# Designed miniproteins, single chains, continued (5), part 32

Each design is a single chain, and the fold is of that chain. pLDDT is the mean over its residues in the fold that is shown.

## One batch from the design tools (miniprotein)

Design m17086
Fold by ESMFold2-Fast:
Structure m17086 (fold): chain A 56 residues (1-56)
Amino acid sequence: DGAALEAVRAALLAEGLSPAQVAAAIATLLAGGSPREIAEAAGISVAAASRILAAA
């Protein structure tokens, strides 16, 4: 859903991630990736990825 993806993108940008890191994180999320896989793609902690997903 577009609203949840927009919230995730905004949260990742707010964490100071580059557009390339945000794109990698969103691609991982859309592929059904876990919070760990999203964290690895974005270069953030699993805890941060889980908080961002919970906020979306």
Scores: mean pLDDT 75

Design m17087
Fold by ESMFold2-Fast:
Structure m17087 (fold): chain A 82 residues (1-82)
Amino acid sequence: MERERAVLRTAGGIELAAAEFNLELGDTAGVENSVRGVIDLARELRAMGDTDTADRLLRGAREIVERSDLPEEVKERLFREI
């Protein structure tokens, strides 16, 4: 469990950084894909009892979606999963 949690925390941070990078590039598909990755990793972390890291990752993902140029229907779908 502990090695798995550490790997997921690292992966979550990488996906969040990738989402931020894609946001700065104006790559809306890249933003959606990276945010999806953050959401999936946060769900895994929460299932493993690491709720603090999961909450931090989801907060970061929400902020990125809010700043993005994604269509409103895509933002609403992502916000429901966050």
Scores: mean pLDDT 83

Design m17088
Fold by ESMFold2-Fast:
Structure m17088 (fold): chain A 68 residues (1-68)
Amino acid sequence: KDKAILEAITKALLSEGVDPVSAYTSANLIIIGYKISGKKLSTEEFIRDALSGPLSTDENIAAAVKEA
């Protein structure tokens, strides 16, 4: 479950040119932040929301990378 989500987000960040270490760290922070927000989604819905929701914007992804 969490592994599939982590891999999907990490792969998306890698495709945008983020380095592997930063991509992995940012994906973990995005997942933690989303879980803390109290949202509960299926794996597919979570991936879609993470990549298309507020956290999926280049600015939010860049902010997560900077925090990593």
Scores: mean pLDDT 60

Design m17089
Fold by ESMFold2-Fast:
Structure m17089 (fold): chain A 87 residues (1-87)
Amino acid sequence: SIVGDLLKELAITPPADLLNALKEKFPTGDAKLDKEVAKYIHALQVLQARGHSKDDLLKALEEYLNLANLPPNAKALIKQAAQEVLG
């Protein structure tokens, strides 16, 4: 499933250049939150490169975030960043 593939990719450390680009576009002032956003966006970009559509990835992200132990502000920011960054 896309959700299962997303979970696997979230274990991978995002590239430093992606983290820095996301910190510029979505400044939080929280290094832990910056890293969480980068992890999710990197995972989604990897799955998009493997052929998954933006709509399917956003649906899988929503399903996963509903189960994830993250603050509401973190979930909202991750969804916003995914909507804006995924082409």
Scores: mean pLDDT 87

Design m17090
Fold by ESMFold2-Fast:
Structure m17090 (fold): chain A 89 residues (1-89)
Amino acid sequence: GEGAKKAAEYAKKAAKEAAKAGGVGGAVGASAAAIGSAGAYFLDKYGGSDREGAETAAQGAEGGARSTGEKGKGAKEGAKKAKEAAEAA
């Protein structure tokens, strides 16, 4: 649903920002956030609940933000917005 899609969009943003942070933490963070986003789209398309999709995206984005450390301000903002979208779903 709409909540899962919004959370997936924010997780995708977190992935891009994690990649910009660079290093191993940035690469790991980008992967985690991207996987969360993809999982949310998959669940939305194949019969998962809006909440399940949104929570999947939010968890991936949070993992991504944690992996980037202090250089991941954009990733942390994306993770926060993904979590807010999940709580609204």
Scores: mean pLDDT 75

Design m17091
Fold by ESMFold2-Fast:
Structure m17091 (fold): chain A 127 residues (1-127)
Amino acid sequence: MDGAILYAKSPEELEEILVEILTANKDKPVLIFVLFDKPSEILPVLEAIKRAEEKTGVKITVALDPILSALIPKEDFAPYEVVDIATAERAYLAGENVVILLPKFLLPGAEAYVKKTPNTYLIIYDP
């Protein structure tokens, strides 16, 4: 199968899905694109990512919009590395393990840009 599309309806479901993906990919760094445009929507997502990293010990790099990363306290980015989306696009094009976290309304656009590989995951988060 070339990638997967997964649905999370709560922060708890999002954490569970992330733990499963990270556990399956523990020998490779994982890049997570966070395609939310509001800090209030991003903070629960970042907390779920943090808990998943703590449970699995897998190295995570998070790609955020530069404006959004400036609005979120730097402490909330620990324990993972944060990069801008443009920097993260280089890793995506290089075929790294990629998770794309997005709201449902962005799904048609994201499907057009997602490289269909076994290591690419779309997680639609719509609580």
Scores: mean pLDDT 70

Design m17092
Fold by ESMFold2-Fast:
Structure m17092 (fold): chain A 65 residues (1-65)
Amino acid sequence: MNLTLRVVGSKGDVVVKMEDGKATIQAPGERAVPAPGVTSEEAAIAAGKRVLEARGDEVLGVERL
């Protein structure tokens, strides 16, 4: 599955990329990191939201790229 999502935050966006059953998450100002537990679109959205929340950012939306 090839899917790229942008989880839009008030201070910056998280990009979750899924290619060939592998997922990576890139937070604002950080390197992309592997997310091996992310195997679905719902899991990708949830993971992106958790990253923003952990940074004290507000989730404003989700875009499929």
Scores: mean pLDDT 80

Design m17093
Fold by ESMFold2-Fast:
Structure m17093 (fold): chain A 78 residues (1-78)
Amino acid sequence: SHEEIEELLDELEALLAEARAMLEAGDLPSEEHVTRILQLGRQIGELAARNRLSPEEIERLRRLEREWQEVADRARAL
């Protein structure tokens, strides 16, 4: 459902913001934090495959995918 997708997108956005803040402080995100981000990504992907996303949801998902790539790249550089 759209409500479920939006809730998962909200949680992913919050976790990515936390991960970015940790990296900016010179800390690595915890294993639990990374595991939850990956789990949310999988759940969103499964829902997106079964449901038609709005243009706004697609744009939000693309932005979060870019943010995850940035976080992953920064973590590898540390």
Scores: mean pLDDT 81

Design m17094
Fold by ESMFold2-Fast:
Structure m17094 (fold): chain A 61 residues (1-61)
Amino acid sequence: SSAARLQLLLGLAAHEFSKLSPEEARAAADRLLAQVRADPSFSEAQQAEFERALRAHVAAV
């Protein structure tokens, strides 16, 4: 499902971002957000929730 794909992407992003500088994590998050927003299989609500969760992971770096 699209929800399961978003959860997997968030988990992978959190893991990879822990290895990056804050600047690198922000740039990677911006690219990932652009990909999720461009994917028509994700609803606006799913995109908004993904952005919120991803921003929290970037702030933790």
Scores: mean pLDDT 81

Design m17095
Fold by ESMFold2-Fast:
Structure m17095 (fold): chain A 80 residues (1-80)
Amino acid sequence: SKIETDAIIKMFNAELAARYAAETGSDEAVELLREYLRRMFPDLSDEDIDAIVEAARAGDMEKVRELIRKAFNKYIEKKK
């Protein structure tokens, strides 16, 4: 469905932004990730966004994927 497709695209883009932040360590990349998460997942708490950002800064991509998947599942659940 469109809702599921849109959610998957948002999850994929968030993971790419997190990977970019993890690989570069740049403050600009981190801020782009934070802004993307706020915009694409407006119901995501600041604490959840901070957790994803901290995991990305640490290069913990497994934790990033887990947290993004949690946000993705919450997003599609709310839209259905």
Scores: mean pLDDT 77

Design m17096
Fold by ESMFold2-Fast:
Structure m17096 (fold): chain A 87 residues (1-87)
Amino acid sequence: MEVLEAVLVTPDGKPAKPGDEVLAHVIDEERGELLTYPGVVESIDGKTVTVRLGEQVASRPVDEGMAALIRGVGVATNGLAKAVLPP
């Protein structure tokens, strides 16, 4: 399975918990695209959040400034995660 770096945005800004439904945003810098997946938090291992991704629901162009902003939100909210694509 491919493991991707993702930014999790919870609707209420609270820390994610195992079993929570989240939206995972994956930045494809090679294509300049933001990919959005529904996901479920599978585990939290201290420093690492693992999210099991569903089917991609959105893709849109993203510039480097928007990508940096999204990553910044992920850092500020502790929402950086490893995302696992479905089989």
Scores: mean pLDDT 67

Design m17097
Fold by ESMFold2-Fast:
Structure m17097 (fold): chain A 65 residues (1-65)
Amino acid sequence: MRARVQQLIAELQRLRDENADNPEIVRLVRQGISVAQALVAAGKYEEAIEVLEETIAEVRALMAA
């Protein structure tokens, strides 16, 4: 579980860096990582993974628009 969370966070950080000039994507990534980290601190790894995967999907949808 922890390795999967770290992998997804790394992917979001990469997407943020590739889209640093897009403030919507930067904010969305920051919010998603923050929520996921709070869930991890509460021991809710499955919910953290879901939040991160949903955030990646939202970022990719914004990139496709």
Scores: mean pLDDT 85

Design m17098
Fold by ESMFold2-Fast:
Structure m17098 (fold): chain A 84 residues (1-84)
Amino acid sequence: AGYVILATSEEAARKAGKEFTGKEPTKAADEEEAVELALKNPGGAAYLLVPDLQEAQKLAVEIAKKYGGKIVATTAEAVVVKLE
């Protein structure tokens, strides 16, 4: 499946999305929408804006465990999850 990006800014989300997919990531309103978008678009990414990196890490672990995936990158401003 595709990627879910948890980022502290839209710029960080776009950078990660382009790095992992070559395309601009799609903004999601919540975790459920981000996962749905990633599952429907195996070559794409969806992103969520989070207030800080600690929340990004917490949500990334939750998404990886709940929906089947792995954390593939952690940067200063974003955490990237690849869904199976």
Scores: mean pLDDT 86

Design m17099
Fold by ESMFold2-Fast:
Structure m17099 (fold): chain A 64 residues (1-64)
Amino acid sequence: GRELAEKQLAELRRAMAEGKAPELSEEERKVALEIGRTLRALGDAIQAAIDAGSWDIPSVPILE
């Protein structure tokens, strides 16, 4: 829950203050940016298809 997120944020701030957080290389930053952009574009495309009624989401059959 919220408690875990607050602990993680506090730990990140501490690591930054201590200089322990490794800086991403230029290559790693490019890869991360490309992945983020691809995931966002995919999400937008799926949403547009759903809104257009063109996307059939396979539902797991409910056993009666």
Scores: mean pLDDT 61

Design m17100
Fold by ESMFold2-Fast:
Structure m17100 (fold): chain A 85 residues (1-85)
Amino acid sequence: MEALLEEIRRLGREAGLSEGAVEQAVELARWLLEREEFEALDILLDAIRADRVPDPAQEALLTEPVEAYLKELEPEVEKLKEERE
């Protein structure tokens, strides 16, 4: 589990993502792994590695997990906005 998350950090850094984007990708991967969304996790890993848009059939498998994850991040985003004067 931890080895997979470290691999995602490495791939994100190699792809030229910011530290914030790398940590967001790791959190998304952890969220997918905890929910046993292995197919969506594989699509995410391939997209990061190749910087490619998934095939249309695979895109649908990513859409729901990504939307759920972004919805869980809304309180964190609002908190950050409130803490910045």
Scores: mean pLDDT 61

Design m17101
Fold by ESMFold2-Fast:
Structure m17101 (fold): chain A 111 residues (1-111)
Amino acid sequence: MFPSYTLSREELIARLEALMNEEGVPERVKAVLLEALRTGVFPELSEAELEELLAALERLASRTTDPELQRVLAELAGMLRERAEAIGAPASLVERLTALARELLAAASAA
């Protein structure tokens, strides 16, 4: 599901990339998140890669108050949750992704 944005997809990608660079996100993680945002889907991921991506999303969410970035991070968390469910990841990871998406959308709505 695409949330309503006031910015273009390219502008959202540029803002997310800037935040990831500011927060020192590893290049491999940045590449996967940006590609998922461009394509609307995550590639095949191991459980370890999924947990690394979730940790990065949780970190980025804690460092932004920009409602457009909060919506983008919620979209990524939702897409990552679908991948987690598809590979049979532990319920705890699915629950963390669901909570993150919900909290980010609530924060964006309060701004």
Scores: mean pLDDT 82

Design m17102
Fold by ESMFold2-Fast:
Structure m17102 (fold): chain A 73 residues (1-73)
Amino acid sequence: MSRSELIRLALEEFPEAIETLGKLAPDGALKRALELVAEGASLREAAEQAGVAYSTVSWAVNEVSQMVERKLA
């Protein structure tokens, strides 16, 4: 499964977890970055467009990937 597919699945199946992660950035910015990654944007591109630190987007993608993998296992 691609990164964009994993993040898209998480946005659809775990919206409450995404909202919780979103509190670590300006309101809605992290969710917007994850939506961009789900659309196929790179982590850097998503971070720049959403106004979030690259490290924050990278961390959130890793957390989201772990959540989806646990559901699929």
Scores: mean pLDDT 72

Design m17103
Fold by ESMFold2-Fast:
Structure m17103 (fold): chain A 84 residues (1-84)
Amino acid sequence: MKGVLELRVRAEWVPGTPVTRVRVEAVIYVEGKEYLKLSVEVELVNGVPTPEQEARLRELEERVKEAVKKIDELELKGEIVGPL
């Protein structure tokens, strides 16, 4: 099957604090239709995620990896969190 993985990353610094809020959204389209949409929001303090925040990002990465394994022709858009 043919698919498209679109990764959307939004980072927003909270003014006057050491906190940056990062939202990662992964959308997989198969034959032009939305097949799977995953999102996670994490907060970085001084640019560092907590172990809990890192676990959430890794869970998103693994779910994306499992979904794309079934796609024969994959187009990638945006940036991917973690190794492929």
Scores: mean pLDDT 73

Design m17104
Fold by ESMFold2-Fast:
Structure m17104 (fold): chain A 77 residues (1-77)
Amino acid sequence: IDELAEKIVKETKALVEKHGLEKVLEAAEASIDAAAPTIGEEKAKELKELARKLIEAVAKGDMEAAKEYAKKMIELV
């Protein structure tokens, strides 16, 4: 879990630096919405909340918070 969470945080940081916060949020929400028929609406809603918090934490430089949100996302899937 820790290694995957660290990978998610690193990839999210690279995407935010390249594309900006708003575009990364839109892409993450669209990807989760596309998966909603498979994972269920409740899980999709929770994943979007956690993805937003993760992306915002990365943009703020709060890498510890970002890692915790990434772990919660992994536990939901």
Scores: mean pLDDT 79

Design m17105
Fold by ESMFold2-Fast:
Structure m17105 (fold): chain A 83 residues (1-83)
Amino acid sequence: TNAVSALFKEFFVPGDGPPLTEAMKEELLAFAREYGESLGLPEEVIEEVVREVDAFLDSLMGKPLDLERAKAFIRTALELQAS
């Protein structure tokens, strides 16, 4: 299991929030790419994290999502790759 997938599965519990839409998912994936680039990560590493986040978010489509929690997990996953 990839570290990003493990973080979402072990620590992310969907809270009160709007149902996850395709548009919100694309915003989160764009955020992940932008944040990864800001950390100076190689494109290959960024795309691996984005793929894992995309796959996990697909499992949550239509379910309530705390966007700030989701962004926090994405930041943490990318920062672990930067270390």
Scores: mean pLDDT 75

Design m17106
Fold by ESMFold2-Fast:
Structure m17106 (fold): chain A 94 residues (1-94)
Amino acid sequence: MMASILISGFSEEKTKKLAEEIAEKYGGEVKYVGKNIAVVELELTPEEAKELAREIAEEYGGEVYEIGENAWMVVLDDGGVIVVSTEPLKVGLY
């Protein structure tokens, strides 16, 4: 199942680096990189997407919130936000 990861709230350099790192680690593709936002597409099941959100929260220090049936938001202690979704993100970025 195609999943999307939205990365925001970091510096441009950190946002790009995180997008590339996630794409390389999980076999995804970086679809968009802006000043403080990036989108990565990869193939994940809902269970794998939930686990990825948990891993990000553990690695970077944050909390996971369920924002939809198959969508999770990680709010990081430094103010960064990462959304992992196996449903299409209707944010107009792809």
Scores: mean pLDDT 75

Design m17107
Fold by ESMFold2-Fast:
Structure m17107 (fold): chain A 53 residues (1-53)
Amino acid sequence: SAEQIKVQMEVIRGFRRIAVRTEGAIRGLSQEELERRLAELDAEMAAQMQQAL
């Protein structure tokens, strides 16, 4: 079950990264700002995954 949770969280992270990139393209965000937001998302998802395990 822990392995299943980890896989599901990684899939969710992938979809959320796509959403961030899409919003960034629509809003015309700089590469630096986009990379910052993706890093923040990755950190948040990693923390949530550790809490779920």
Scores: mean pLDDT 84

Design m17108
Fold by ESMFold2-Fast:
Structure m17108 (fold): chain A 86 residues (1-86)
Amino acid sequence: MDLKALGEEYFEKGKEALEKGDLETAVEYFKKAVHYDSSWEELEPVLVLIELERYDDALAKLETLTNVPEDLKKALRELLRKLKEK
């Protein structure tokens, strides 16, 4: 099994959940994406901060990351924006 391909699949599912407004499902899929793609391991602290509802700290940490695809960073910024509005 290609773990990177599985990570990308979960990332796409996370984006679909985010577009539908299912923020809890989006968080779970983004956690799975990071779990399967080890190149995105730097996102683990960001996801922990999201679980702790420390959204501003999560956003600040996300912006320091350079080895993460821009599409994934954009999806997580949008997720954080929507979570802060709850």
Scores: mean pLDDT 80

Design m17109
Fold by ESMFold2-Fast:
Structure m17109 (fold): chain A 96 residues (1-96)
Amino acid sequence: MEIVPEPPALVEARRTLAQAMREAIDELKAGADPEEVIKRLSELIVQKVRELKERFGDDRDATILEIALALQAVGAIFLLYQKRYDEAERVARDLE
């Protein structure tokens, strides 16, 4: 199998999103408005995916990693919407 090196920018994006998801879980557990929290997290995900796409646009390996990151992040939002915080925490851990 071909080893795809993960760019430092993608590692940083994954860590940033993992931290933001943990913060979102903490806010939701404290009784914050789910729509506001999920909106902020969604906007951050869109921003990070765009930044990676602008940097690596024609790199196929980087594009695959960008898609994988976006899918993991969307999955976490779905879990947060359903109040499945333990599962969302596992997704955040997998992003590290």
Scores: mean pLDDT 72

Design m17110
Fold by ESMFold2-Fast:
Structure m17110 (fold): chain A 60 residues (1-60)
Amino acid sequence: EEAYEAGKQAALDAIKRGFTGAEASLYGSTAGVKKALELGLSDEEINKGAQAGIDAGVFG
């Protein structure tokens, strides 16, 4: 959940700052991965965090 929310929020913040959906997806996926690694989460949770950022960047 924490990595998921971090990825999603970073993507939405990037969109608000005027970045493209593709750029927002990159920022979101990076933030989700970083949060999962900081928390020592599994590879599955890292992937979920990355996907949340991608989805939020694409769909808003």
Scores: mean pLDDT 77

Design m17111
Fold by ESMFold2-Fast:
Structure m17111 (fold): chain A 70 residues (1-70)
Amino acid sequence: SLEEFEKWLKQELARRAPSLTPEEKAELEKINEDVIEYYRELSKTETPNQALVKALILKTKKLAELLKKK
């Protein structure tokens, strides 16, 4: 669900916060804003467009790649 995703995202950002550089924080914030905007648009649509769903998957995958930094 959208709420579960928001909780997960905030939890991951908080978990990573102590080790995030200003650059990484800016990248994550940008992706976070994009994902939230997408969810806002999706909530207005009774049946989501398949292309929008794929766009969300790509954005979440990029977010996961940034969070995997060691």
Scores: mean pLDDT 66

Design m17112
Fold by ESMFold2-Fast:
Structure m17112 (fold): chain A 77 residues (1-77)
Amino acid sequence: SLMDILQQHIQYAQDVLAKAKKLGDTDSAAQVEAVIKELQALKQEAETAPPQQHYIIMARALALAGEVFYIEKRLEK
């Protein structure tokens, strides 16, 4: 479901945040925290959104997941 996908993205972002904090990368940690806040807001929107808006919420969530992926890639190097 959309809610399960959003929760999985939040969990992935939380895992990347833990990695950034462990490395002492405060800038990357702040960026991931901002993405987590946006994903949590999208999850809140998804709970009450009509079906016509689910596609837009999904597209926004995928873009945010992409940002987290780039941050993780940077942390691994």
Scores: mean pLDDT 87

Design m17113
Fold by ESMFold2-Fast:
Structure m17113 (fold): chain A 71 residues (1-71)
Amino acid sequence: MKSKKEKIREILRKALDSLTPEQQNEVIEKLKEKYGDTISVEEAADVIIETLRKHNPELAEKFEKEYEKAK
């Protein structure tokens, strides 16, 4: 009953919540620049984790491990 897709979405929400509003806007800009209006969950995950890695490497490692487990 616990879908992998729901687990991934929850991990990505927590990762976004750990970013400041300014950093969240950076994620949105990067997603639009690289992929336009059509963005997959995998594409969103890559950008979110990459942005988090620049600002908080230790948190990025934690979310990357959680994401790998949820795959």
Scores: mean pLDDT 76

Design m17114
Fold by ESMFold2-Fast:
Parts: C-alpha cells; structure tokens; sequence
Structure m17114 (fold): chain A 99 residues (1-99)
C-alpha cells in the first residue's frame, strides 16, 4: 500500500509537470500573438524554470513561435504548426523526470 501510494504520487508529478509545461507554452504563444509583454515575460520565466531551458533555447523557441504566427491565418492553424515544438516540450519534461 505504501509502495502503491508512492508510485501514484510519482505518476501524478510526471503528469503535472508535462501538463504545466504545455499550459505555460500555450500561454507563451498567446502572449506573443497578442503582444502582451507582461504575460510573455511571466510565461517565459515559468517555462525556463519548469524545463531548465537556457536563454538561448527559450529565445530560439520564441523566434519559432513568431515565424508560426506570421505564417498562420487562425489560432487552429497556429497550434497545428506549433505541434512539433509542443512535442519537444513534452519530450523535455519526460526526460527531466527520468531518474
């Protein structure tokens, strides 16, 4: 029972990190699209802390998001174009949770 509880807590932590990272990424995307500087700075910092991203890595991500925004006519198209980047974020979160 103790081992089962610890396993459930570990699974919850892994799911929680991945969900928080994706939610913060979506907030970052919308902040860039809406030119909301305060939301952008907050989401940038949170994503860096959650995933251990360097300044160079997060700036490259922001540039990829800006390119996707420039080439998208709708929010649906934007998130479809950003799907590969969202997958990399999920992979990074899962890698950080490997022992």
Amino acid sequence: SEAVRRRQEEIARRIGLALRAIGTFETLVLAIKNKDQKALEEAKRELQELLGLSEEEIEEMIEEIKEAIANSKSLKELFEKLSPLASKINERALELLRE
Scores: mean pLDDT 81

Design m17115
Fold by ESMFold2-Fast:
Structure m17115 (fold): chain A 91 residues (1-91)
Amino acid sequence: MIEEIRRLFEELLAAARAGDSARAEELADRLVEKAEEALKDPKYREETIKLLEEALARLEALLEQSSGRTAMVLRRAIGELEALITRGRKQ
């Protein structure tokens, strides 16, 4: 679970840096899906929250260097991950 989330995140960063907005969108959607699944399980919740907080910092830094559709994909992903972290911390 956690290793898959880390892999999806690193692949998302690579796709976004390459300007592959379609691949970045696909990877962002999968990352959000897997993170939501992990947050529902108490076994993975704390480690998932920490990983998502690290991911947010790196995505925000990449967004500053991004434009067009890639920037839109990153803004959506950032918003979705922030919402997941907030919900995870309340449980």
Scores: mean pLDDT 84

Design m17116
Fold by ESMFold2-Fast:
Structure m17116 (fold): chain A 103 residues (1-103)
Amino acid sequence: SSLDRAIRELGRGMEHARLGIRAAERGDVELAIEHFEEAKKHFERAARTPGLPPEAQKEAEEAARHAQEGIRALERGDVEGAIRHGREAQRHASDGLLAIHRS
């Protein structure tokens, strides 16, 4: 179903956000950016899913925005800011999953 696809995309986005955080913690800025770019793409795909509950769409969009802000933070050398944004992206994606299950 379209909702099953959204659940999969949110989960993949969360995994990439987690891997991006781990890479940033190790000082691997290039790998962290690649993972946050993948997280953003997955969250954007989730947000574009037809029939997604409005709350889940909002959470997926917020997760994508935080992934993008994490990339921008890394480009500025703000590793701590990138880790915070990666965690916020995971939190919003998790809230999006809860919104789908409650609908």
Scores: mean pLDDT 93

Design m17117
Fold by ESMFold2-Fast:
Structure m17117 (fold): chain A 61 residues (1-61)
Amino acid sequence: MLIELDEEKIKALSELFHKLVEEKASLKEMQEAIRKKAKELDVPEFLENLALHEAKKYHEE
């Protein structure tokens, strides 16, 4: 996908992130879950990387 933005895929990654936060997942667990979900949904690599960066930022706060 070059310029197609799939709002539902972003929504799914966001929901996963919040669920992992609620479950108090480690950074490693969050990153693995996000990567797995991104591949399952065929999310663009840049969005996957953005979600991974958000997980790291959350654990650094």
Scores: mean pLDDT 74

Design m17118
Fold by ESMFold2-Fast:
Structure m17118 (fold): chain A 86 residues (1-86)
Amino acid sequence: SPEEIAEKALEYARKAVVSAKMAVFYALQGDIEKAEEYLKNAEKDLEKARSLLPQVPPEYQPEIQRLIDEAEKNIKLAKEVIESLK
């Protein structure tokens, strides 16, 4: 159902945000290995959320897009921190 698609997209977007924030956390601690593991998970879940978004009812798209944007911001920050440590 459209509602189940919205729930899945929301779940993936939330997981992407959590993983992206964890990637930033470990990158700031100098734990590049852990940071890259969480970064990979964040990008995977973000891709799943993005792929489902066109099928999500319009009323749920803004909340999911907000989480996608938050995940993208933290992924970018994690990558910048990781690169600064190499």
Scores: mean pLDDT 91

Design m17119
Fold by ESMFold2-Fast:
Structure m17119 (fold): chain A 75 residues (1-75)
Amino acid sequence: MEEEKKKRQKEEKERVRQITRDAWAKSQAKRAERKASGDPEAVGAPGSGFGKNRTDLSAEEAGEVALAERERLLA
């Protein structure tokens, strides 16, 4: 019976990792897009933007990860 929990935890971790990878790739794409648009904050470095937190994910991307998790549970 405990073996089923272990399998579920492994699948859960893999699923979360997939969602995180997608969010990370999206973050990288956004950075590239901002650099291409000539945004001096994006060009200046990841942490150079005023009023922005220095995190791996933006607030918008973190929200999308949360929404994807919710939709996964509902689907």
Scores: mean pLDDT 60

Design m17120
Fold by ESMFold2-Fast:
Structure m17120 (fold): chain A 86 residues (1-86)
Amino acid sequence: SVEEELEEAARKAREEKARQETRDKMIAQIRKSINRILAELGIDLEVNNIEDAKKALELARQKGAEPRVITELEYLIELMEEVEAG
């Protein structure tokens, strides 16, 4: 019935929203961690978007940040690009 199709569409919409909210939460947590690390490195830059994250990555490399910090910034950029593409 039309009602069953509408209920199934609503369920799928809720699942997509939950996945998006999980990704947004992950990005927020990584971004918060990265912003703290950047401050500790003396980098006066707050990461709010992909361009900020890319700039932070180059500045972290210039400051000789630990490989784990570089990897975390690269992962943050990847997650942000996935959100922008979807």
Scores: mean pLDDT 80

